# Ledger of designs, part 27: designed miniproteins, single chains, continued (2)

Each design is a single chain, and the fold is of that chain. pLDDT is the mean over its residues in the fold that is shown.

## One batch from the design tools (miniprotein)

Design m4907
Fold by ESMFold2-Fast:
Structure m4907 (fold): chain A 81 residues (1-81)
Amino acid sequence: SAAAEEAARLAAALSPEQRAVVEAAWERAVAYARELVAAGVPVEEAIEAAVELALAELAAAGLAELARAIAAGWAAVRAAR
């Protein structure tokens, strides 16, 4: 998809420091999703909450354009279900 291609392009342009921020945000999002599922939240709702957390962290770190591209790609995945 165009959104996935844009996200990949933006990701390829990241500095090593920015890549570390993305990796840390992803690891925190995965941990958060696991905690929600363990607490009885449905898997789909846990994933949505974890994605929202990751996007907010990326935007706060100055990666708002990448966050928007990822959000668009995720919306496309949901629409294709």
Scores: mean pLDDT 81

Design m4908
Fold by ESMFold2-Fast:
Structure m4908 (fold): chain A 84 residues (1-84)
Amino acid sequence: ADAIIAAGRATAEAVRRQLLALGAPEEAAEEVARLVVEAAEALAAGREAEAYRLLAEAYRLIAEVVPEIAEEAAEQAALAEALA
């Protein structure tokens, strides 16, 4: 459980930095990072459907703020929603 949360936090930080490098607003990058951490916490608690829903929200936000990868992010959001 703690290992999943630690991995989620590391992933969230990496995603936050990548989004900022792609020109995303700082507030949006922080919100995506928060959603990734919350998804990891949901997975650690055995709440898989909630985790996938949170990941779908994160990908939808990425699609809105990073036009360069919007199509790919939207596809990932749809996949995460289907797994919820």
Scores: mean pLDDT 83

Design m4909
Fold by ESMFold2-Fast:
Structure m4909 (fold): chain A 97 residues (1-97)
Amino acid sequence: IKLEIKGDVGTVTVDAEEVGPELGSKVAVAVLEAGEKAKKIILDLSKVKSLSPEAEEAIILAIAVEKAVRKSQGLPLPEIVVKSDEDSPNIKRLQAM
């Protein structure tokens, strides 16, 4: 996983074809770190072909936490962009957030 902050944009790049629970937890932490430093988060899953249910849940919770924190502070909700070449149900759920 790579986290890159450029101005108001944080990009989390997952350089793996499979994301299991351990890697999913690392992605979730990177999303939270990006949210602390940037107004826009790009989650680049373009190389990811499979995402475990546990990894999906961890990432969904991280996104929900970022939205809840900003809402509680009266700040605009973070813009979250999920990039993927896969159209599996779990990746589509992330893209809908």
Scores: mean pLDDT 75

Design m4910
Fold by ESMFold2-Fast:
Structure m4910 (fold): chain A 72 residues (1-72)
Amino acid sequence: MEELARRAGLPEELVRRIEATLGGEATRAVLEAVVLQQPADAEEAVKLAETMVKVVLNGRKVVAEERARAAA
């Protein structure tokens, strides 16, 4: 995690907050996605990470909706 956070240009405090919210595996995926996007600066990296966190949380809501539909 620390190497990915460093490469992504994200503050350690933000990475800790994401990990507390999503868990280790989802946090690793978010950091890898930010690194892959190669943001131009640290502010863009933070915005990308925040967007990815929202995408993961929204995806969890969509999965719940799909599961409800499949159960019907």
Scores: mean pLDDT 75

Design m4911
Fold by ESMFold2-Fast:
Structure m4911 (fold): chain A 116 residues (1-116)
Amino acid sequence: MLEEVEEKVNEIVEKYAPLLQAAKSPEEIREVRDKILKELEELIKKSEGGVKELLKLLKAVAELELLYAEGAPAEEIREAIKRFLEYAKKAFSEPEVLKDVEEYAKKAEEAIRKKE
């Protein structure tokens, strides 16, 4: 089950990474983002337990990175950061991992402020 989910995630990456590299506008990045998020959501619906929580975290990370890449409004990126933190806290309970997660969120917020 986990191996099948990992294979599906790799298929999504291999399918959409070339499209992201070819994208030359925020609109093109947004189209690819919507497709990636839709495929991840379908995997989430078919999953349960810890695998489902890890997929929700992966979707939140992918959404955050792609919203930043497309130059989305700061408010949308901040909401994505909040979702990332919520899902990370559900996927991990180790204090060391949570510190890394909080530092990642802090750097993402700082990157938004530098563009404002």
Scores: mean pLDDT 77

Design m4912
Fold by ESMFold2-Fast:
Structure m4912 (fold): chain A 81 residues (1-81)
Amino acid sequence: MDPVEKVEELLKEAGVPDDVRAEILAHVQRLVDAGASEETVLGHAVDLLRSKAVEAQRAGNTDLAEQLRKAAEKIEEKIKS
């Protein structure tokens, strides 16, 4: 499966909003276009999601922070499995 499609599916399963998903997928697509490996792409997606979760929590959006953390955990499981 295309790494971009894999990340999109996991973001949808975690309930991440459309606008936030678009930002993350654009970043993931840039890495794929640059020739990064699937493992590298997924690792960067996890880092980005965790960073955005911290920002959401700081802004008081605890629901978004939880959704972003859940998405990061789902992607990390795919890297380690």
Scores: mean pLDDT 82

Design m4913
Fold by ESMFold2-Fast:
Parts: sequence; C-alpha cells; structure tokens
Structure m4913 (fold): chain A 84 residues (1-84)
Amino acid sequence: EVEERLARLDEKLAELESTPDKNKQIEIVREMLKEGLITEEEYKELIDAINNKDYEKFGMILNKIRSRYLEELAERRRQERAAA
C-alpha cells in the first residue's frame, strides 16, 4: 500500500514538475488531495506557494511530502525486521 501510494505520488510530482501552467498545477494538487496522497494542510501550503510564485517553498513542500512517504516506508521495513 505505502509503495503503491509512493509510486502514485512520484507520478503526480513528475507531472507537477513538467507543468509550468499555474491553473494546471492547482488542478494536479487538487487531484493529489482527492486521491489522499497529501493532507489538507499540505494542499493549502502548495496552493499558497503556487499563488505567491514561491517556487523555492513549493519545492521544499514537495520534498517534505516525499520524505514523509519514504520515512513511512522505512519505518514499516524496520518494524518487519524487528518482528523477525
């Protein structure tokens, strides 16, 4: 599940990075929220960054989201190893 969600997240992140249109970026971020890939808080931060043209903050938020997924995956792997 986490691996499938991470793959879906990476797909959406690649789509965002290749999309220079502000309205299309907002649409992709809304899809990410609808799919449960991001939290409402992360959604608000991303929309604010897009609206303010703060590309540095936008990139930092995307990295934070991806890092959260990687941490969840790593924690799951640690728990599986500890149980063995």
Scores: mean pLDDT 80

Design m4914
Fold by ESMFold2-Fast:
Structure m4914 (fold): chain A 81 residues (1-81)
Amino acid sequence: MTEESLIETAEENRKLALEYAKKALELAPDNPEVRKLADTALSYVEASRKYLEQGDIGLAAYYASLALQYALQALGIAKYL
């Protein structure tokens, strides 16, 4: 029950983080702050996937959430440039 919900949330957050990070880089490819935040988000997407493959659902969900936070920050800055 709770584990399945966390897996679904991690998958959704990873997908959104990946989309938003890529969009931020497309909108502001030469902005160093956007690049740093987007690269950090992509790093956490990979961490989330790796922990899920290891069976650590809690850490997978945590890193997916963190990835989404950084991706949203990158996209927010990129949109206001």
Scores: mean pLDDT 85

Design m4915
Fold by ESMFold2-Fast:
Structure m4915 (fold): chain A 64 residues (1-64)
Amino acid sequence: DRERAAAILRRAARLAQEDYRAVSEALATLGAALGADEAQVLAAARDLVARDADAVEAALAALE
């Protein structure tokens, strides 16, 4: 059902955007407390979450 699929994708989009914000805020807030490797891992995770958010938004647009 398109309505059900759209509801699921809207929830997924919200969660992906929340994850992106959380990772971005962690990078900004933790500052010097992070080692170089930890900062690189968070930056990579942020980029992956941004890609996932874009993919979910594209799927939503295809439904409506």
Scores: mean pLDDT 71

Design m4916
Fold by ESMFold2-Fast:
Structure m4916 (fold): chain A 95 residues (1-95)
Amino acid sequence: SDAAVEEVAKLAGAEPAPDSWLSPESLELAKKVAELLVEGIKNGKVEEALKEAEELMARALVEKAIKEDGISKEELIKIAKEIGDEVVLKVLEEL
């Protein structure tokens, strides 16, 4: 649907509302995810774009948890294994 592509493209260029709960870093991540999804839709590679978006989001969250929240890589690996999150595990192995 052309409307869905247009809405996702609009998100890639969106600015936060005054009451936005998104940090500048979270907004930048959301824009990158939106751009990946738009490109995937245009090229008929939606499944590939979704996987790349999931990996990008997982990487940003893992890096934030380690650097800002003080969570160890070992603790994140344990949590990811307990919930069965293969994407987070892959990201942690690549760090």
Scores: mean pLDDT 68

Design m4917
Fold by ESMFold2-Fast:
Structure m4917 (fold): chain A 92 residues (1-92)
Amino acid sequence: SMDEVIEEMRAFIASNRHLLEEATEEDLRRAFEVAMPIIAEYAKKYPNLEFDADPELAAKILREILEEIRARGGERVFAIVAHLALQSSEEV
C-alpha cells in the first residue's frame, strides 16, 4: 500500500539521517538528474494511471521508481528523493 511505502521511506530516513544532514547542493542536483529521467520513463509506461483508482498499482510503481533511483544514484540520492516525496505527501 501507499502507507507502507511511506512508512518504509520514513524508517529509512530515520535510520540514515546523516545522509540528509551531510547533503550538499551538488547532491540535490545529482538527485534531480538521476530521478527525473526515471520518473519520465515511468510516466511514458503508465500515461493513463489514476492513482486514486488503483492505490496498490500506484504503490508498486512508486517502489519500482525508488528502487531504480537507489540503484543508479546510491543511498544519498535515494534519501533526498524519499525526503522530498514525504514532504509532498504531508502538503496534500
Scores: mean pLDDT 79

Design m4918
Fold by ESMFold2-Fast:
Structure m4918 (fold): chain A 89 residues (1-89)
Amino acid sequence: SMMEQDKKQAEENKAKFKKAGDEAVKYAKELSKEEGEKLQKERDNDLKLIDNGLASPSGAKTALDAAKKSLDYYTDLKKKYKEEVEKKK
């Protein structure tokens, strides 16, 4: 079914987002402990939104859209913060 495909893709995008988010938080903490801790909380909230969608019988598409949006957002943040860390060295 389309919902089953959306759920699988949401789980795959969630896994990629989790990895990118972990790296974005790591680089953010190297620039500012306070801002990095704030980003960590925002990332954790984004993960909960995806998990709530995945737990819902009708939430697979919402979870997929949220996972894709978070993956793109944290991939961009990871790149930006990594570049800023490298400029300070």
Scores: mean pLDDT 87

Design m4919
Fold by ESMFold2-Fast:
Structure m4919 (fold): chain A 72 residues (1-72)
Amino acid sequence: DEVVAELDRLAEEERKKGNELVAQTLRMASRLARQGKAVPALEAASQLFKDLGYEETAKRVEELAKRAREQA
């Protein structure tokens, strides 16, 4: 699962940067994606990251949401 693998990778990158809240949010999105709830989870996470000022992470998550829609 491409979306799940990329979310797990992004979570690890954010954890290494010390952004534990962002990493935890990405891990939750990964779990929801494994349950078939990828699109709403990724859209919610992207908006949260934009609101918190994590613009680059938000953009990457938004791109994953677009891919998840295309794979449905």
Scores: mean pLDDT 81

Design m4920
Fold by ESMFold2-Fast:
Structure m4920 (fold): chain A 88 residues (1-88)
Amino acid sequence: MKVTAEQVREIFERVVRKRREHNLSDLETLDVFGEVLKEKGLEKASPLDIIYVGSKLLDAPEIFEDALLTKISFDEALLKLLELYEKK
């Protein structure tokens, strides 16, 4: 499934907004991420594809590389990207 930069940006914006409003834990943040993906029709998107596009948006290619090489989990990579997005 093809994931666009605009889709990932909108997903991150929505997830970060909910995380901030409700003071969500990391696990609750991942649950909200899944819900937002489903609302966008991206529920079947590969986590690695989302991490790839997110790493490009945030200029953090090392997070994608670490996930690809299984140095970190996909969940950990996603949370790191969301944290970087929130700080922008």
Scores: mean pLDDT 82

Design m4921
Fold by ESMFold2-Fast:
Structure m4921 (fold): chain A 94 residues (1-94)
Amino acid sequence: MSVAEQYRKLGDEYAEKGGVLLTLAIGYYVDAGVLYLDAGNYDKATESFLKAIDLLKQNSSQAMKDEFLAVYNKIIDKFTPEQKAKIEEALKTL
């Protein structure tokens, strides 16, 4: 199992537990997304970022939203136009 898959599973586990662990789940999904993108797996990278955005909608923390955007803005040019459009549509709902 790749490190990206391990981080994705940790994100899923912490998201299921909820509450204070949602912040950790967001972090794991972002890290998984970056690792998948680095490996050229655009579909899994996009899915991981979309899961992070869904959890950010439940989190009132502006700091977590800003941290997500800081990471995304550094890697946005590595996405395909199609995958970028999917993520940016989700971000409009944030």
Scores: mean pLDDT 82

Design m4922
Fold by ESMFold2-Fast:
Structure m4922 (fold): chain A 100 residues (1-100)
Amino acid sequence: SPEDSLRSILESQALLERSMAEYFRSKGLSELADHFEEHARDLEELIRNKSSLQEVLDEMEKHLRETKELVEKHNITDPAVQDFLATHERNIDDLRRMLG
């Protein structure tokens, strides 16, 4: 169902955000770790609240912009971050397709 697809994308993205938070925490980069943990919590809240597809898309697009800004601020060129950003953009594209 569309609802099951939306939940699956959100759960996948939240897990990815938590993985990135753990990765940066292991490197002692607390600002980056906290950023990804906050985004994971925001996505988990969208799941709990059964938020609309439009609300989810808006939040995902906001998260992508904020992450790109933080990555640029810290001059992060780590391949894991580039893979994360590519996956985030694919998830946004999937959500846009669900809107029709």
Scores: mean pLDDT 90

Design m4923
Fold by ESMFold2-Fast:
Structure m4923 (fold): chain A 120 residues (1-120)
Amino acid sequence: MLAEEVAELLLELGKLIPSLREELERIAKELRELAENWDKYVEELAKKYNRPKEVVKEVLEKLLEEIKKLLEELLKNRELLPEVERRYLEYLEQARADGEELDVLRQLEILAGSVEEVLK
């Protein structure tokens, strides 16, 4: 299950970035809970965004695949961890200041974007 693989990578990353450990453990737990009710979650998002369930499922699977690849690459380049930590915290603070609702997927998007920027 792709969501479980991402959750395992988040837990490993949390061991390497102590300041983010509790937050990454929380995100991993929430992601595993969403994975247990994945079809229901897809249906809720499809209704919320007025999109076909098949489209929402494909978009979510592509997002999780991209996050997985970025986290695996980051774990191979551990020297970049402090820069990813700084950018992730900065982007979270900006999103909160802008009044964004930070659900687990939005937090994962911010993390993935932080990793992608640092890997460039």
Scores: mean pLDDT 83

Design m4924
Fold by ESMFold2-Fast:
Structure m4924 (fold): chain A 61 residues (1-61)
Amino acid sequence: SHMEEELRKAIREELKKNPHLTVEQLKELADKYGVSFEKVRALYEEIHTEELRRKAAEAAA
């Protein structure tokens, strides 16, 4: 759980710098945080979708 929280923060920080993460970057995060690639991809898809929705809402305001 703690490692998952750190991974979620790392994904959000990378998305502040770039509009999306590459498969290579997701694999590096999986290796760094000791989690499966599938888990990193699932967390990334969740967080990236949330970020896109936030940006769309801000653009509409």
Scores: mean pLDDT 81

Design m4925
Fold by ESMFold2-Fast:
Structure m4925 (fold): chain A 80 residues (1-80)
Amino acid sequence: MKITVTVETPTGISKKLTVSTKETVKEVAERFVESLGIPLEKIKDIKVYYKGEELDLNAKLEDYNIKDGDKLTIEIELKV
């Protein structure tokens, strides 16, 4: 199923993404990073949170019962 989620950083950068509930948390996070113009090779670490819980990047959105209109928080660590 396709849903629209809001992905935001703690610093206030926010994007709405249309995703499949069958996509992994990692795939959604990478799409958000690419939407900011950040090359994936510059990413050292990514953490994604939903309702205060850190999500497994290899899990699917449906594994966490993420629904249309829900919000994900993303923390991105860049390589120096």
Scores: mean pLDDT 82

Design m4926
Fold by ESMFold2-Fast:
Structure m4926 (fold): chain A 92 residues (1-92)
Amino acid sequence: MAEEMIKKIEEAREEVEKKVEDSPYAKSVKRLAREVAEGAIRAIREGKLSEEDAEKVIELMKEGAEAAVKGDLKAAIDKFLEAGRLIQEAMR
């Protein structure tokens, strides 16, 4: 199951990057998506991030991309930061 969750995280990152490519915030959002995905993958490999929390990270990444497409950079950043906090808490 870990490999399947990792694949879902990578697919979510690719979907986010594609979705925001026409946004003025594409560079910032792509960087945040990569950092969140890399953190989530590491936490999954270490057995610290549950499947439920991994799905929540995917949801937050997608919500962040939606906000960026709508021009709401603050909301986009807040969603990626929430995902990052979830990963950091799991890695304790």
Scores: mean pLDDT 85

Design m4927
Fold by ESMFold2-Fast:
Structure m4927 (fold): chain A 93 residues (1-93)
Amino acid sequence: SIEDLKEGLRNFAKTLIEEYPQYAEQIERETNRILEAIDNKDLAALEASLQALRDIAKEIIRETVSDPAVVAAAEAHLDALTDQLIATAKQLL
């Protein structure tokens, strides 16, 4: 449901901020934008903010993972997950 999606996003953001406090402001900003976009049924804003959150996650991976093949695989997985979330949001909104 939409409510489950929102709660999942809030819990994910909280966990990510606890692990990576240096990204807290960026994560909180994009999470709030996603929540507002869901409430407003603004697919363009939702897509942009999900992509921004993906890019923050890629930055974290690049800083924490030394193997470039593992980085590339993780980034490809994040791209696929982001595309799936956008497609799901388009069905729900």
Scores: mean pLDDT 82

Design m4928
Fold by ESMFold2-Fast:
Structure m4928 (fold): chain A 121 residues (1-121)
Amino acid sequence: MSAEERETLVSILRGLANRDFSNPRVQAVLAALGNLSEELIRRLAEELGIDPRVLAAAILLTAAARKDEEAFRRARELARRLGVPQEVIDLADRVFERAVPGDLENERRLLLEAAEEVARL
């Protein structure tokens, strides 16, 4: 990912952590999690003017932080197909290991920590 793509991903992850549901980028991640497909990710990314890899990375990290096993499995496959860097996929695997289903405060903390890690990549 470029520096601009990392900054964009960090911004989206912070928006998700802060539950900024008025943010179109946050809305796109949440919409995609409910109906995961490559076609939807590419369409939403185009509408937002961002690289599909950035949106796929945000979706993957959010599914990981939520401990949503089915969404995480699907998002991980799509992230690989869309060319998300291995370092971001490895980060998502570590986030998933630490995540707890239904723990909104843990989800928030993991998303903020993931944003800091992405900023250092």
Scores: mean pLDDT 92

Design m4929
Fold by ESMFold2-Fast:
Structure m4929 (fold): chain A 67 residues (1-67)
Amino acid sequence: APVLDLTGKTTLDEFLAEADKVATSPEQREALRAAARLHYAQMQGNVEEADKWYREAVAALERYRAA
């Protein structure tokens, strides 16, 4: 499975770029981008954004599994 390596990354753009680099399908890209946004929100301590992107990451992962 593709791994999202966020080591040394600090910006949302860097997190999303990493997701785009490892994704091999549109469904996988959506799931990895949602995971990247979740990690960024957690790093910022933004609980409301983290909750939002956790729910979106779960939904995107289910779409990826269904594809």
Scores: mean pLDDT 77

Design m4930
Fold by ESMFold2-Fast:
Structure m4930 (fold): chain A 94 residues (1-94)
Amino acid sequence: SELGKEGLEYEIEATMHVMSATVHLLEGESPENLKLALEHLKKAVEYLEKAIEKYEKAIEEGIASEMDRENLRAAKEALELLKKEIEELEKKLK
């Protein structure tokens, strides 16, 4: 579905931000690297929330594919894990 495609495009954006955060963290947990990683992870959260909204709308409108439903479940799980990671990294900066 078009909504499912839009959801997937937002998931790709989220993944790119997670990868950017990971690169900064691999270079070391300095305050500068932690701040850059947090900025990217917070953007990843925003994009995953947009992806979830698109997938849920596809389901509500009765046009969701099996893949859209699977992607929704994965996106919700990824969002919960990212929020936990953000919390742990914020504790390191405090």
Scores: mean pLDDT 88

Design m4931
Fold by ESMFold2-Fast:
Structure m4931 (fold): chain A 65 residues (1-65)
Amino acid sequence: MKILIKGSKEKIEIAKISMEDAESVGGVKILEETETELVVEAKNEELAEEIIKGARESGFEAKKI
């Protein structure tokens, strides 16, 4: 499941650190990064929904792509 996360440059830097930690656990893969966007792949639908919810609660735009 691919997820697009959008935010300010400063917020995306923080989100990248969190996603790198999640990638080390093996449930998530970072596919693309720009200054204002992250594209990540979650191993299943449940994890994708959790990532989207957490990102939105933290002030990011997040959606499945």
Scores: mean pLDDT 81

Design m4932
Fold by ESMFold2-Fast:
Structure m4932 (fold): chain A 60 residues (1-60)
Amino acid sequence: SATERAQAAARAGNDGGAAGAVGAQEGEKHLDMESAERAAEAGVRGDLEAAGRYGREGGK
């Protein structure tokens, strides 16, 4: 279902936070990169909620 896929994607994103951080470095807007890097680092630590919070702030 869509819910199961969304949960799986969130877990995969949290598990691959380091890869996400590397990808964010390639970003064109440096200001948005800091928020993305913080979200990715929180994901690597296993703090999915904090990762979502940083992503929300950068994605406003």
Scores: mean pLDDT 53

Design m4933
Fold by ESMFold2-Fast:
Structure m4933 (fold): chain A 66 residues (1-66)
Amino acid sequence: EITIEAVAAEGVSGEELKKALLEAGAVEVILSPEDPHRATAVFRDEEAAEKAKKAVEELGGTATKL
């Protein structure tokens, strides 16, 4: 199990961030109630996690492996 914290860029919603993470292979995505541009995503494997990180970066955001 791999956890990634993702932060969206200005103009990208938390819902768009969640969609990108789920499309990359996240099994669970939790939107931050305190920050509409932040989400925590859980992955089963490192390949899906790396794909998600790239997808977040393509949206102009940042992704950090916890």
Scores: mean pLDDT 80

Design m4934
Fold by ESMFold2-Fast:
Parts: C-alpha cells; sequence; structure tokens
Structure m4934 (fold): chain A 94 residues (1-94)
C-alpha cells in the first residue's frame, strides 16, 4: 500500500532537502542549493516485506532562471539515504 502526504512542517521539509542533496552527491551529481521557500515536498510511504521506505518528491523552482526541477530521494525510517535522482526538469520562464 502507498500513502502520499504533502509536507507542511518546515523542519521535515529541511530534512528532505538535505537528504536529496546528500543522495545526489553520493550518486555523483553536482551539489544543489535547495530552499524550503522555493520547494514543495511530498512524502510517499511504501510498505515492503523488509519494512517501510519513504520517498520524498521535491519540486524546486529556481526563481532567477525559471527552471523547475523535481527530485526523488529514497530514505529509510531511520533517516538513512538510499538513493536520489532527478525526475524532471521544466523551463517555466526563460
Amino acid sequence: MVSEEPLTDEAEKQRALEAAREGLVAAGKPAVTLKVSDSEVTRITIRTEEGEVLVYRITHLDKETGIETTYAVVVRPSGEVVAAAVEAIKQLEP
């Protein structure tokens, strides 16, 4: 079963943004600066036979470039980062 919840707590959003940064760097991607004020975060809880995993979907808008980037980060309930990836990049305003 999958459950999706928009995050409203700023502290939880900050943890999700830091997890995404950590996972992207571990995957050999450039370090990115993500701000809570410029980001929407959804927590997706997936239950598996080996336990729960959390997926944070982060949509970040760079207001200077108009580029919207969507990231996914996979985290264990312990806070351990498993993986991170860029899901989508959109140019909203040139």
Scores: mean pLDDT 78

Design m4935
Fold by ESMFold2-Fast:
Structure m4935 (fold): chain A 68 residues (1-68)
Amino acid sequence: MSPVEEIEAATKEALADPRLSEEEKEEIRRASEKAIAQARKLSTTDPEAARLVARIFLHELRERLAAA
């Protein structure tokens, strides 16, 4: 999967979690939008940096879900 696809898939799964509040879901959505934009920008100039953006986002998302 591309970095963008990985961020989108993880975000979709997180937003389906009934334990999260609407406010937490909106925060995750905004964070995913920023990460997707950054990964897309980097994908043409630095594909490794794009993968790192996805990896950092997925790690932060996992920490959020573990705290829920």
Scores: mean pLDDT 82

Design m4936
Fold by ESMFold2-Fast:
Structure m4936 (fold): chain A 101 residues (1-101)
Amino acid sequence: RTVLSLEDALERLAKSTGLLAALGRGLITPAEALQALSLSDDDLLAWLERLDPQAAEAFRQSRRVVKELDDLEKIREISLALAAAARDGASPAELEAIATA
């Protein structure tokens, strides 16, 4: 067991949304749901699409929200790092390295 980052927790929440919908409809067993948590997002989406298109759509929407939140957090981190480095007199090469990370 690993302490989850916020991003990892949100990714798990997105996966569980689709899996809970399928479980609630009796389409999968709890053991299959636990196994499905180890699948890639694309493999899980393909599997859910075959079982329950509504569960697949719920997962797609949750995954999109998680991606948007992750993208915003990365933009915030890069912006803060650039502001701090510029304030400390970082070289143009150092600023470019931060911006492209």
Scores: mean pLDDT 68

Design m4937
Fold by ESMFold2-Fast:
Structure m4937 (fold): chain A 88 residues (1-88)
Amino acid sequence: MAEELFKKAKELFEEAKKSEGVEAAELAARAMVLAAKAYVLAGHAETVKEGVALAEEGIAAAVPQTAEEEAMLPIARKAVEEMRKLAE
């Protein structure tokens, strides 16, 4: 299950790369954070680092166009930080 969620998140990220604007970046960041969290819940500590790296890549690719979208980036970063703490 967790692996399938991660695969789906990766597919969404690849699809998002073909899109323009913050919709693509927001979708990618959200999907990656969700998938990485699923891996943590499944007890795959070793794969948490991979999930965190992918989520950080998605967040870095984000190009917010509005104040609301800019506000979403700190929330996504905090989620990734919480996941890193769980892996420690």
Scores: mean pLDDT 60

Design m4938
Fold by ESMFold2-Fast:
Structure m4938 (fold): chain A 92 residues (1-92)
Amino acid sequence: SEIVEKIRKALEEVRALAEESKNPEDKFILEEAASLIAMVLSIAEKLLKKGAPEEELEKLAELSAKILENAAKLLKDPELAKKAKEIAEELK
């Protein structure tokens, strides 16, 4: 599923942003966002195996985008916030 792969790619990109972070608070926020997106990805993979329609998987991609948009608002580094928002946009 292209949608599940988009969620997976976003998770990998968020994890990479956490590793780039020089601020421990921003790193923590991004790691927490990654943990939530990983949980959403797990649900999406389970639903895909059960034959859920793509429209239901799209709702999980939108949820992942909202998690990341809210995390971005808490980031002190404006460049990390911008990158997090760009990853969220790719999920829409």
Scores: mean pLDDT 88

Design m4939
Fold by ESMFold2-Fast:
Structure m4939 (fold): chain A 80 residues (1-80)
Amino acid sequence: MEELGKRIKELREKLLELTKDHEEVFIEALRKSAEYLAKNDPEKAVQVAVDILKEAGLEEAAELWKELEELKKEVLEMKK
């Protein structure tokens, strides 16, 4: 529990640092992700954000977004 929460925080901070100079791209990824979440498509929400980040050349940020969403899913499952 504590370990997963700490890792989520660390990945989130690293993701923000990697996207610091690409704020517009990060906002667009969040916006498009939110659109798919509103349509009840969480898998597409993650994929569209990853694709936007990769197209902008932010490959590491795209991987971190994927890892962050997987860890968030694990935390939800652990809390039952």
Scores: mean pLDDT 78

